# Designs tried in a protein design run: designed miniproteins, single chains, continued (3). Part 32

Each design is a single chain, and the fold is of that chain. pLDDT is the mean over its residues in the fold that is shown.

## One batch from the design tools (miniprotein)

Design m9086
Fold by ESMFold2-Fast:
Structure m9086 (fold): chain A 61 residues (1-61)
Amino acid sequence: SEEVKRAAREKFEELYKELKEKAKELKLEPKDIELAPSVNDSEEVREFRRLAVAIAEYEKK
């Protein structure tokens, strides 16, 4: 439903905002948080990717 899509998108935006703030504190650039898979990614970056993929898959339905 549209309500579920909206909730997922809002949660994704909230998490992405938090990741940007943490990247700034760690002196990282947003470009360093790319969606390309990497075995050396932090848990936060991996969660960001998982959420982004989930939202994309949900919108394809």
Scores: mean pLDDT 60

Design m9087
Fold by ESMFold2-Fast:
Structure m9087 (fold): chain A 66 residues (1-66)
Amino acid sequence: PSEEELEREVEEALELMRRAVLKHTMSDADLDAEIAALTAAIADPSLSPAQKARYQRQLDELLAAK
């Protein structure tokens, strides 16, 4: 409980920091272009499940920055 709560707080703080950096560094157009590219890549059936999971994680991060 206490250890899990601390880990969750650290993860949330890192996610907020990442979102702030992305929002500050990337323009809306750059974010939209990257989101579209990752979405198209994930839709490719030739990708391995591990590759799709990695791209999905990155897409989720970019969507959170919007």
Scores: mean pLDDT 73

Design m9088
Fold by ESMFold2-Fast:
Structure m9088 (fold): chain A 83 residues (1-83)
Amino acid sequence: GLDTSVVTPEMQEYADKLSEALGVKLSAEEVATGLNMGIALDVEADETEATEPAAKFASLIPGAKPSDARRAVAGLRIMKSAS
């Protein structure tokens, strides 16, 4: 798993952009959880307006890569669909 225990203001900025792109309210902690879920399940979403802010968010997490952006979007969709 990725170390998501630290949330920075920059992470919250990209979480806000992801919230707008996906039409749901997301905290930086929820975005980090979605990234971990997408990576653990090895699922990827198609490229959307959410992909770029997801890539930027992933770049701020130790051990994550910007290429994990599509996994983050997929994980977030699964998380919010199950709510």
Scores: mean pLDDT 77

Design m9089
Fold by ESMFold2-Fast:
Structure m9089 (fold): chain A 92 residues (1-92)
Amino acid sequence: SEAEELRKKAVEEIKKLLEDYKNGKISFEQFVLRLARILDEAAEHLTPQELRELYNEIKKIAKEILDKETAEKFIRVLDSLYRALLARREAR
């Protein structure tokens, strides 16, 4: 499906972003801003369930790519962004 392809593209972009951050190519601030943009774009095309699936997949990938301390810091940021996206979709 189109949503599945968009989710796969978002995962690939975020995976590359995680590697760029791990390798010191971008700052944590740049990482957060780019992550927010990728998630915001994906959220426009995904159902709440698909967005949750994307969130869970990103958490798994982060734990595989980053060391434990960095992954925990990243997951806290990701959780905040995910909750903000859900709140925005529920906003009236």
Scores: mean pLDDT 80

Design m9090
Fold by ESMFold2-Fast:
Structure m9090 (fold): chain A 68 residues (1-68)
Amino acid sequence: AKKEALLKQIQELIEKAFELIDTDIDKAKELVKEALQLLLDAGVITQEEKDEMLNSFNKRLDEYEKKK
């Protein structure tokens, strides 16, 4: 229950970040970083998993910015 609620909150932060990618990519990256940090702080993911997820999302954001 608590783990599912946390993941839902994280998903909402990520969705917000993607919504902002067209207007404020810097803010979008910050929100994704915060979401992943919350997962790490809660012990839900490992440092390695956090780095992999963060790298994946940042790569997507960088590709999107490059195409603008």
Scores: mean pLDDT 75

Design m9091
Fold by ESMFold2-Fast:
Structure m9091 (fold): chain A 67 residues (1-67)
Amino acid sequence: MPLDMFRAREVARAYSELGDEVPSREKLEAAAERTGVSVGEAGSGVGLMAVIRSDYKRASEISVALK
């Protein structure tokens, strides 16, 4: 199901509160748990916010962390 913009922003906020390090699966799992979404939805939300900011390197790193 498509992640709405409100959820994407909330997940990205929860993720940023965990620090500014390179994305890891554990960090995405923690953000997902805090926001009540799946790890895939958390990755999609954080990645969408990175793309909106034109941070394509960060979006790519998030894609790798989900594997």
Scores: mean pLDDT 70

Design m9092
Fold by ESMFold2-Fast:
Structure m9092 (fold): chain A 91 residues (1-91)
Amino acid sequence: SLPPEVRPDLSDVTEEARKAGLEAYEKAREKYRDVLDPGTANAIAAAVGERAAYEKDLELGINPQEAKERLAKVDEGLRAIAAASGAPVPP
């Protein structure tokens, strides 16, 4: 059986940030589909989507302290996934 699809957690972001996050998620899924194993590719894509959403809220000045804290946590998680899988950390 396939592992469950990891989706970006966009429950606490603005609509603009959610759109940016979903766009980044789909783009990252396409980019890593043929490069990494499906589980790792999907985990990285979800983290990239969350990062893009939090960056958008930070850009818009929406809850900047909370957005910075969430962004730092997502960046830490993304680096951990990359380190464990040998994948490059997305810019």
Scores: mean pLDDT 78

Design m9093
Fold by ESMFold2-Fast:
Structure m9093 (fold): chain A 65 residues (1-65)
Amino acid sequence: MKEKIKAAKDEGELGIALAPYAREPVQKGRALAASQTDPAVRQAYLDQGATEAAKKANEAIKEAE
């Protein structure tokens, strides 16, 4: 996966290479949200998942340098 990030020539290819890194945090956030009944708490877990996805994507880009 990191080799695909290094080989990416544009934002589209980079997005495809980063998709696996973003998927796991989003899925975890969704699973935690599904166990909650309060809409505000559900949204907080979804937002946390999105934040972790962005963090992992940025870390993967730096590791591919």
Scores: mean pLDDT 72

Design m9094
Fold by ESMFold2-Fast:
Structure m9094 (fold): chain A 60 residues (1-60)
Amino acid sequence: SVLEEKKTLIKEINNDPTLSPDLKSDLIDLVETASDDEYYKKETAAKLMMIGEREDLRFK
C-alpha cells in the first residue's frame, strides 16, 4: 500500500500545474527516497508544500 501511495502522490505532483519543474523534482525525490516508516511524514510535508504554492498570497 505504501508503494501505491508513493506512485499516486508522484503522479499528483507531476500533474500539478502550480508547481515549478524544480519543486516537482524535489518533491518527487523526497517521496521516492522516503522509507516506508517515514513515508507518511514525507507525504504530509509534500502535500503542505503543494498547498502553500496554491494559496492566495493575501495570507502573507
Scores: mean pLDDT 75

Design m9095
Fold by ESMFold2-Fast:
Structure m9095 (fold): chain A 91 residues (1-91)
Amino acid sequence: SKLETILRLIGLVLRAIGAVLDGDKKALEESIIEIGDLTIKLAKELGDDKAAKEAQELKKKGLEAVKKGNLEEALEQVKKLAKLGFELLDK
C-alpha cells in the first residue's frame, strides 16, 4: 500500500541519519541504495522519466560522497532523494 511505502521510506531515511551519526559508511551506502532504488521504482511506475533520471543521479552522487568520506554531502543527497520519493508518493 501507499502508506506501507511511506513508512518504509521514513525508516530508510532514519537508518541513513543513524549511519551518519555512527560514522557507519557501509550502513549509509546500503541506505542510499535502498532509498534510491525505491525512488527510481516509484518514478518509473508513474511514467515520470525526469524524476527517474534525477533519482539515479542523486543515488550516484550519494554513493560517490560516501566513497570519498563526505558524509555531509551523502546526507544532502539522501535528503533530496527522500523529498523526491515523498513528492512521488503524494501523486
Scores: mean pLDDT 88

Design m9096
Fold by ESMFold2-Fast:
Structure m9096 (fold): chain A 60 residues (1-60)
Amino acid sequence: MEELLKESIRGLAKYVAEQMKKLKNKEEQDKIFKDAIERLKQSPYAEEGIKALKEEYKKL
C-alpha cells in the first residue's frame, strides 16, 4: 500500500509537468508549479512528490 501511494504521488508530479509543458506562458507554468507544491506538502509522501516535480520543472 505504501509503495502505491509513492507511485501515485510521482505519477501526479509527472502529469502536472506534462500540463506545464503544454503551456507556453512561463507565468502560468510557475502558478501551476507553486499550486502543485502546496498540494504535495499536504500529502503523506510530500518529499518524494516535491523532488519529482522539481526535477521535471528544471527540464522546462
Scores: mean pLDDT 73

Design m9097
Fold by ESMFold2-Fast:
Structure m9097 (fold): chain A 56 residues (1-56)
Amino acid sequence: GPIEEAIRLAATVDEGMAKGLREGAERRDPVILRNVALDSPDPRVSELAREAAETL
């Protein structure tokens, strides 16, 4: 799903973003996922993180 793809992609760009996405998914916290979407410089990670927040 979107969260798994976002985590995989983020891990190739920034380990901190990947960690944030994993925490957001584990806690089912859409605020954490939306924060990663806003802070990510990679538009693909931003889009997937936003979709993941909507599907929690």
Scores: mean pLDDT 78

Design m9098
Fold by ESMFold2-Fast:
Structure m9098 (fold): chain A 79 residues (1-79)
Amino acid sequence: AEVNEVAKQLGKEAAQKFGQEKVEIGLGLIETASNEQEKLSYLKSLGAGTSVLDEHYELLAKENPKDLVKAIREGIATV
């Protein structure tokens, strides 16, 4: 799915910019988010300065948190 590829790209670029430890902290916040708006805020913070477009964060925020985090981690693993 296109959303899966965007999540992988986010993980790769965030790990390159911030390092894996800082990205994993952000993923923990995404997994524990109580609603879609909190998840969107954490995703935008994680993606700040990446090539991921603002329009894609809304699609990412609608994904199941476990599947989303798994896809982002697959991106991190490519660094």
Scores: mean pLDDT 81

Design m9099
Fold by ESMFold2-Fast:
Structure m9099 (fold): chain A 72 residues (1-72)
Amino acid sequence: MEAEIARLQAEIAARNARLAAELADASDEERFERNREWSLEEARLTIELLGPLKGMEDEMERALARLRELEE
C-alpha cells in the first residue's frame, strides 16, 4: 500500500514536470484547459492505482468526487 501511494506520487510529479515544460509558452487559457485535463487524468490514475487496494476507500471517494465534478 505505501509503495503504491509512492508510485502514484511519483507519476503525478513526473506528469506535473512534463506539463510545466510543455506549457512554458502557452496562453493562460491553454494552461487552464490543460490543468483541467490533468486533474481529470490524476483522478483516473488514483482510481486505477489505489482502487484494487483494501483500505483506500477515502482516497477512492475523493477521486470519484473529483472526477464527477470535473466531468461537468
Scores: mean pLDDT 71

Design m9100
Fold by ESMFold2-Fast:
Structure m9100 (fold): chain A 94 residues (1-94)
Amino acid sequence: MEEELKAEIDRVIAELQRAIDAGDEASTLANIDRLVELIDKAAEAGHLEVLEYASDKLQELIRHAARKGASDEVLEALYGALVHANRKIKELKA
């Protein structure tokens, strides 16, 4: 499950990079929602390493999106997902 979740996160990250590069805001936002669902699934299963991996990938995506001139809505959604992942990490470490 842990390796399967990482592989699914990698697939969603690749879709996000493509959507950002294409300027496809609707696809970008939909894939951010999917990434948040995977973060919730990892948190429910107690997979701290998967959550830390997702947090690192979200930081890379935010830098990439900012360099590509993504909209404020996209950047806010990515930052929201990062805050959500970091909150789940903190809860599991408590």
Scores: mean pLDDT 86

Design m9101
Fold by ESMFold2-Fast:
Structure m9101 (fold): chain A 82 residues (1-82)
Amino acid sequence: DAIEDLKKALELSKKAVEEDPTTATVNEAAGLLAKGLSQSLTQEQIEEIKEEVEKFTLENPDAKSIAEYLLKLAEKVLSEVK
């Protein structure tokens, strides 16, 4: 279920921000977010999000910044998906 995957991504991203993110936690959150997005969004929207994530990661390579970005992205997507 896309909504369940997105909710789990939100929980993991929030935990990563609050508990000092590890690479494993950030990667798990990103994977669940990608899975939820693939089920909820068009291919064009998925590609735009991939490009934004890649750009953000290149500009902000620290795990905490990436975790905070994933948290905001998961919150935004969950608020827009009905």
Scores: mean pLDDT 71

Design m9102
Fold by ESMFold2-Fast:
Formats: C-alpha cells, structure tokens, sequence
Structure m9102 (fold): chain A 71 residues (1-71)
C-alpha cells in the first residue's frame, strides 16, 4: 500500500520523499483515526491542501498546511 500510494504522490508532488509521506500519514491517522481513506483521497488532500509542501524538517508547517492539528 505505502509504495503504491507514494507512486501516486510522486505524480503530483515529485519533491516529496517516502519518509515525508510516512510522517504525513502518521499525523493524518492521528487526526482522522476512524476514517478509511483511499489512495486517491490522500493524493487529492496533499495536492490541494499543501501545494508548497517540500520538506518535513519542520513538523509544525506540515501540521498547519495539511490541517492535521486544530487548536
């Protein structure tokens, strides 16, 4: 599943690494623990919610950009 999802992500966000995707999914699952998402739904979320997402060196921008944390 992870590798298949990453192939789809690379099509829209070729600048993201597999480690970036793993960290994103970790936060995404925490935000939506009872939801089951298709690969297509995750790709759309990344494509439209975080067009400038390039690095996960700072987790706060990722959380904000993807709307994974509500204050």
Amino acid sequence: HMEELFEKIKEVRPDLTLEDLKLFLHYFKKAYPNEEFTDEEIVEYIKYTAPDFKSIENRTPIEIAFGLREE
Scores: mean pLDDT 63

Design m9103
Fold by ESMFold2-Fast:
Structure m9103 (fold): chain A 87 residues (1-87)
Amino acid sequence: KMEELEKQIEAVKQQVIDALLPPLRKDLEQSIRNSKSPAAMELVLAVALTILERDPSTKPEQIEAVRKALDIVSSVAGELDDEILRL
């Protein structure tokens, strides 16, 4: 069902947002909520991670929070792809 898929995507968005530290959450929340797929969320997080890793003023906790968010999206992206194929 399309409704179940949309609910799963929204649940993943919330898990990703919850994994981010509050300062990063403010900056990335809208981009994540506007993502139409797990792949779009991965792209947003991968770009953010690249920017943070290249900035020497970035705190290690911010990098780890984005990596944790990427792990959440990556693990669920495979499951969502399998469910789309089963629909």
Scores: mean pLDDT 73

Design m9104
Fold by ESMFold2-Fast:
Structure m9104 (fold): chain A 87 residues (1-87)
Amino acid sequence: SLPAPGETATLSGRVPEDASAEDVAAVIDGAVRAGAARGLGRFVVRLEVSSEEVAERLRELAKEIVAKYSGQIEVEVEVRVLPEPPA
């Protein structure tokens, strides 16, 4: 009854400073949707952003994506702030 480890996809990268959290969330949603359509059991997203504001908004949107695909595919989203936002 445990899912197979080989059914995992990973998306990782740095978010450009000019990209909105909404645009990034749309890319994540599309990628997760494609993964679910292929029968993947798990999708891991790891993102680096330059702003805590963008990170917080992305984490909120990511929770909606996780909820949307609940029971179809396990979604894990990790957002890191590198570098810290300028004062």
Scores: mean pLDDT 77

Design m9105
Fold by ESMFold2-Fast:
Structure m9105 (fold): chain A 74 residues (1-74)
Amino acid sequence: MKVYTGKVGDTTYILFTDLDGEEHYYAIKKDADGNWVITKKLSKEEFKANSPDEVEVTTGDGKTELKPVEEVLA
């Protein structure tokens, strides 16, 4: 399982794949108390339109890698 994240302003866009291989897309933001809250569940098209051009993935050893969003969503 990989989790991709990209930040635009105060909003973090998340793509993750569940154990069944289904992709899920969310916009999240920190609230006034510093907690992450889901502001919107997104379609694939909404994620592509609103996320940055490159998204970050953390590998199992804690290293980060940048991927073009078009490559990730292909």
Scores: mean pLDDT 78

Design m9106
Fold by ESMFold2-Fast:
Structure m9106 (fold): chain A 67 residues (1-67)
Amino acid sequence: MVVEELEKLAEEARREGLDNAARASEELAKMLREEKENGTKSDHKSDETYVEIAKRAIELERAERRR
């Protein structure tokens, strides 16, 4: 499930000390879960977009730490 993927990405970011990316991924997982429970926008393309946003946040914070 995409929510589980987002939660996994948040945990991975926290283990690496990427606190900002971890928070972003946690918030995305929470928002997606609430959208599914309320029957709002939650199609497969939207779900994929949330995961891509989380992955991008992790990569950006990793890049900042490399400087």
Scores: mean pLDDT 74

Design m9107
Fold by ESMFold2-Fast:
Structure m9107 (fold): chain A 107 residues (1-107)
Amino acid sequence: LKQQVEQLFDEVLSLLEEIKAASTDPDLQSALEDQMKIVERLRELALQITDEEALRQILELVQRLLSLLRELLEALKAGDTESAQKLWNEAALLLREIEELIGQALK
């Protein structure tokens, strides 16, 4: 379970790098750099969690995040800036939810 969570966070980081490369918006690129730093920290913290139920909840949320980020990358490649902005806002909110859940699981 921990190894699955670690692998999904690695996939999130890889997707964020691809999204940054696909974006021409410097504000979005800056926001992506900040989120990548947060994701790296969350990856390290998640590996300290021993509660299997918390790890399963984190796994589900990170899987949802991956789906949103893949949709965001497709929107950016298609030049759909409105969909990209909405998907980024949804992904950022989900990242905050993941951060809160990890914080609660660590006490």
Scores: mean pLDDT 83

Design m9108
Fold by ESMFold2-Fast:
Structure m9108 (fold): chain A 77 residues (1-77)
Amino acid sequence: SLEEALELAKEGRFVEALRLLAELFPQHRHELAVARTLVEQGRYGEAAALLREVAARSGEPERSALTELADLLETQA
């Protein structure tokens, strides 16, 4: 669920959070996979920027969820 993905992100489990979000938002599966690869490479700022870009072209509740995840990723950058 979306709540599970956000809880994983709050625990710093960003790769697992992004995998779950890709299942919930199949229309963004490719961009979320790229974000996951950036996180695995320690490129948290680039991953956050990509998620904000995806959020900007998304509706709710996806926009708020992706924005919260981007904010959490930026704390690691």
Scores: mean pLDDT 85

Design m9109
Fold by ESMFold2-Fast:
Structure m9109 (fold): chain A 81 residues (1-81)
Amino acid sequence: SADQLVLEALKYWNEGKIDKALDLLEKALDLDPKNEMALALLESMLAQLKRQLAQETDPAKKAELQQQIARIEALIARGKS
């Protein structure tokens, strides 16, 4: 189910496996486009990554964070449309 994918995504997020967590959240939203748990987790992740980006000085790490933030924002936008 979509909720099971969100719980698995939360596990990978807590392990620092951000891209794997996002893959699972995308699958959850493909099954349930307005899944409240998935959208809440994405908003939490977005807030944390934006805080990390604000303190990051390495250009390569900034680019990676910006890519992850853009992906999260796109997924949230899907759920709000």
Scores: mean pLDDT 89

Design m9110
Fold by ESMFold2-Fast:
Structure m9110 (fold): chain A 100 residues (1-100)
Amino acid sequence: YVGVIVGVIVADSKEKLEKALKKFEESRKKNEEKDKIELIDEFTTYSEKDKKYIKIIISKVSPVSEEEYQELLEAVREMLDELNVSEEVKEKVIETLEKV
């Protein structure tokens, strides 16, 4: 099974989200060279409940066991539920992970 890293950035404004994203992208580029991390997809949404902007970034890493992959999927679902993202965004994130 394919290993994945799911990065989540939460900010109370678009400006803060963009600043955090820039730092994340700089870190990701360095890690891609060292750890063979590959960007798969990214999603931006807004949580009306929490009044927060949320960016979800999915990257492929070295292979993991089937058990670890299933645990990652479950952990991601729980994280998305805690972040109060819409069902549409949850479905897109999980679909992206299942296609990897």
Scores: mean pLDDT 72

Design m9111
Fold by ESMFold2-Fast:
Structure m9111 (fold): chain A 65 residues (1-65)
Amino acid sequence: AEEELKNYLMEKFGLSEEEAEGIVEALKKLRDKDPELLKGLLMKEFGFSEEEADEILELADKLGI
């Protein structure tokens, strides 16, 4: 699950392995605790659009992350 999300982020958005790992850790820490903060973090720190952030959150939910 985590490896699949990392590969998706690297291939789709051109992220480094370190950046993709950071996103996975943020998802694991904040998705169930503060999803609004997580969405804002994805947009602010990683430069995702609102649509891209929503897509990442939906994929993480589908993968059980």
Scores: mean pLDDT 80

Design m9112
Fold by ESMFold2-Fast:
Structure m9112 (fold): chain A 81 residues (1-81)
Amino acid sequence: AKEKIEEAIERLAKAANASKDLDIQVNLTLGIILAVTASKEKDPEKLEKNAEILMEFAERVEQETDPEKVRELLNEAAKKI
């Protein structure tokens, strides 16, 4: 679970570095902060659910070029965690 969250953080960081859009970079950085916070969950079942949510978020934002869609995906992930 924690290893998957670490993978999600790495993927979000790569996506942020690849983007030339400042709004995307900011929202992906907020996604990394969310992932770091979620990695501190002490309940193993909740930690596994957080890992799945964050990995799906990372996979989806890698394909997005619209800053508003990236923001919507971040808000959706945050609501589920």
Scores: mean pLDDT 84

Design m9113
Fold by ESMFold2-Fast:
Structure m9113 (fold): chain A 73 residues (1-73)
Amino acid sequence: MVEEVVQKMAAVQKEALELVKQGKVEEARRYFEEKAREILESVKDPGVRKVAEYAIREAEEAIEEEIKRLKEE
């Protein structure tokens, strides 16, 4: 279960980053928000939820850094 949540968040992060690279920043943010919410809503175990929250935070930071890089270029 923990590995499944981490893998799902990694896939969401990868897809959002591809959208950012295509200049679809708003689409990337909406996609990330929807998928992160779905993952959190699917998690009932408190321990797995903490892992999901951490993975979401890391993915969001990576996406925002890529968006910032795109704006500065």
Scores: mean pLDDT 80

Design m9114
Fold by ESMFold2-Fast:
Structure m9114 (fold): chain A 67 residues (1-67)
Amino acid sequence: MLSMAEAGKALAPVVATLTPEQQIGVLQALTALGKERVSPEEVVAAVAPYLTPEQLAAARAALLEAE
């Protein structure tokens, strides 16, 4: 499990490649989780609607590396 801050840090390189609209969507999705501790799977599921399959795969890999 990751803290929300650790999840945000792990996602930062992926978020940097996103459009402003995608960045807003991802931020809103993470805020809506409302949890101090999150699993990579919870984060991936929350942000999936806002990302392409390639961006989602990169996000999943980054979160799993962060553990």
Scores: mean pLDDT 80

Design m9115
Fold by ESMFold2-Fast:
Structure m9115 (fold): chain A 75 residues (1-75)
Amino acid sequence: SAALLAEIEAALEAARAALAAGDYAAAQAHARRTIELAREAIERGAISVETAIAYILRAIGIRIEASLATGAPIT
């Protein structure tokens, strides 16, 4: 759905903005939200699996970068 895709895009953008601002906790939270929304979109058939994987990979990248910056475990 257009609404779910817009939520995924907004969550990913929030994650990127938080990472750029050095708010690593917020970056991780928004990245997790992006992954959960992308999984939901696959389950509902709202977007292609390829599109969902692209969002998930970008979100994972943000989580890794935030974790490395803080020395925190990737959970």
Scores: mean pLDDT 85

Design m9116
Fold by ESMFold2-Fast:
Structure m9116 (fold): chain A 128 residues (1-128)
Amino acid sequence: DPEVVKQLEELIEKLKNAKTLEELEEILKEAETEKNWNVFRETIYEEGNKKIIRIVALKTKIDDGRSVLAASLIALVEIEDGKITEIKIFSSTSDEKEQIEASIELLKYVGKKYGTDVSKAIEKIRNS
C-alpha cells in the first residue's frame, strides 16, 4: 500500500528529527489520531533522569476477512532530562516475524548496554 509506505517514511523522518519527549509524544499522537496507527510505548530502563523507551507502531489492514500487519516500526528512544539523546530504528517491516525478532533484538541491546535483565520481557514477546 503506497499510502502506508509514505506514512511509515514520514513517521521515521519525524522521529529522527524529534528533540524532546514532548515532541516525540506529539508525533506519536498524530500517528494514532490522524493516521490510525496503533502505538505502544514501554519504559524498558529508567535510572535517575535517564529513561529508555521502546516504541512499537503497527498499521493493520483487512485481507481476506482477517486483520493483517500492513507496516510496523520498532524503535528505541533514549531520553535524559526530557531531551532525546538517541533514536535507533530496529525495524520497519510488514512481516510479523521480523517485527517480533526486531523487538527481541532491541531488548537484548538495552540489556547489554544498561546491564538490565530483559529475559522476562523477551519471553512475553516470544509467547505472544
Scores: mean pLDDT 85

Design m9117
Fold by ESMFold2-Fast:
Structure m9117 (fold): chain A 61 residues (1-61)
Amino acid sequence: SPEEARAALRAAVAALKGSTNLDERQAHTADFVAAWDRLQAASPPEEAERLRTEAVNAGAG
């Protein structure tokens, strides 16, 4: 569902924010890409972009 995809994206953003070195950032970037792909599959393009922005604002700080 879009809600599940959004939650996954928020978790991925939080993991990226917690990264302390390049290797961790690369690993968490892969998770972020997977979560974003899931959100795009579950939502129309405009809604996916809005939810991505919401997730980044909530998780990245």
Scores: mean pLDDT 73

Design m9118
Fold by ESMFold2-Fast:
Structure m9118 (fold): chain A 80 residues (1-80)
Amino acid sequence: SDEAVEELKKLAEETARGGYSDDLNVYLLLESSRRLPEEQHQELLEHIRKVSRETRASTPLVRPPVPKELMERAREILAG
């Protein structure tokens, strides 16, 4: 659903703001390619690319792991 895509975009933004590793973005892109319509997958992919470009200058050299609760939220949204 459009609502699910918007929530996944917010998770990607939250991950970037926290300076966390790319594990969540990798998971989102891999699973959305399997579970979402192509149009929604492309929308999420382009949003993640945009956020990554905008936050590149503030990304730390050593990034902490993504908090488990963010990964769990992503799994719940993608599971439906």
Scores: mean pLDDT 81

Design m9119
Fold by ESMFold2-Fast:
Structure m9119 (fold): chain A 83 residues (1-83)
Amino acid sequence: SALEAFRRQLIAIIEKALKKAGVSEEEREKIITKLQFSLMFAESKDEAAEITREIVKELLEKGILSEKLAEQTLKEIDQLLEA
């Protein structure tokens, strides 16, 4: 389904951001597993995008993502939603 493909693309965006941030494999797995679980309950692309944006904001607040990388990641989520 289009929604399942969209969820996979959101996960790929976050994985890319975490790799660029130099996050360890163990911590990346933990974050991605949490995101995957949250996305299972998303009933629309808008809801899936919002869940993913909330994770980006949490990662920024915890200092895991830099401000620049968080902004770039949010932009990629928005571009994907508009596609």
Scores: mean pLDDT 88

Design m9120
Fold by ESMFold2-Fast:
Structure m9120 (fold): chain A 85 residues (1-85)
Amino acid sequence: SLDDLEAQLREVAKTLPDSVRQLVDGFLDAIRAGDLERAEQLLGDLVRRTSLSILGGAPPDVVAQQNRAVRLALQIHELYLQQQS
């Protein structure tokens, strides 16, 4: 369910830097408010941060956690769009 994915994303975010956790929290707040434009912008920022971690030579475990956050956010976004249809 959307609530289950949201809880999973919040748990993954706890393993990430505060700046990334704030992006996750903002994304989830935007989804709950029905603000699709803001949610998509924050999702884009989360993807960009993951790409920068890879380019900056972050450890594989850190990259794996950021990739999990991106995957969960994409699943939440897709389910939200399906519920609006």
Scores: mean pLDDT 83

Design m9121
Fold by ESMFold2-Fast:
Structure m9121 (fold): chain A 70 residues (1-70)
Amino acid sequence: MMVDARAALAEVEAAYPGYRVVDSLVAPVGGNRYLARVTLQDVATGELREVLAELEVADGRARLVSLREA
């Protein structure tokens, strides 16, 4: 079953206006929880930043639980 993380990644972009997601790596951390390392690029400066997003999977869909700087 494919895990659809699109909604959770859209929430990450919404939390960082002026940034775009350019990469994401998702790893299981236990149970129904996943950790995504998301690379964001500032659209004005081109600067790259990493953030860590904790995701919870229910019914094959991932949702954003927490978001923090890497």
Scores: mean pLDDT 76

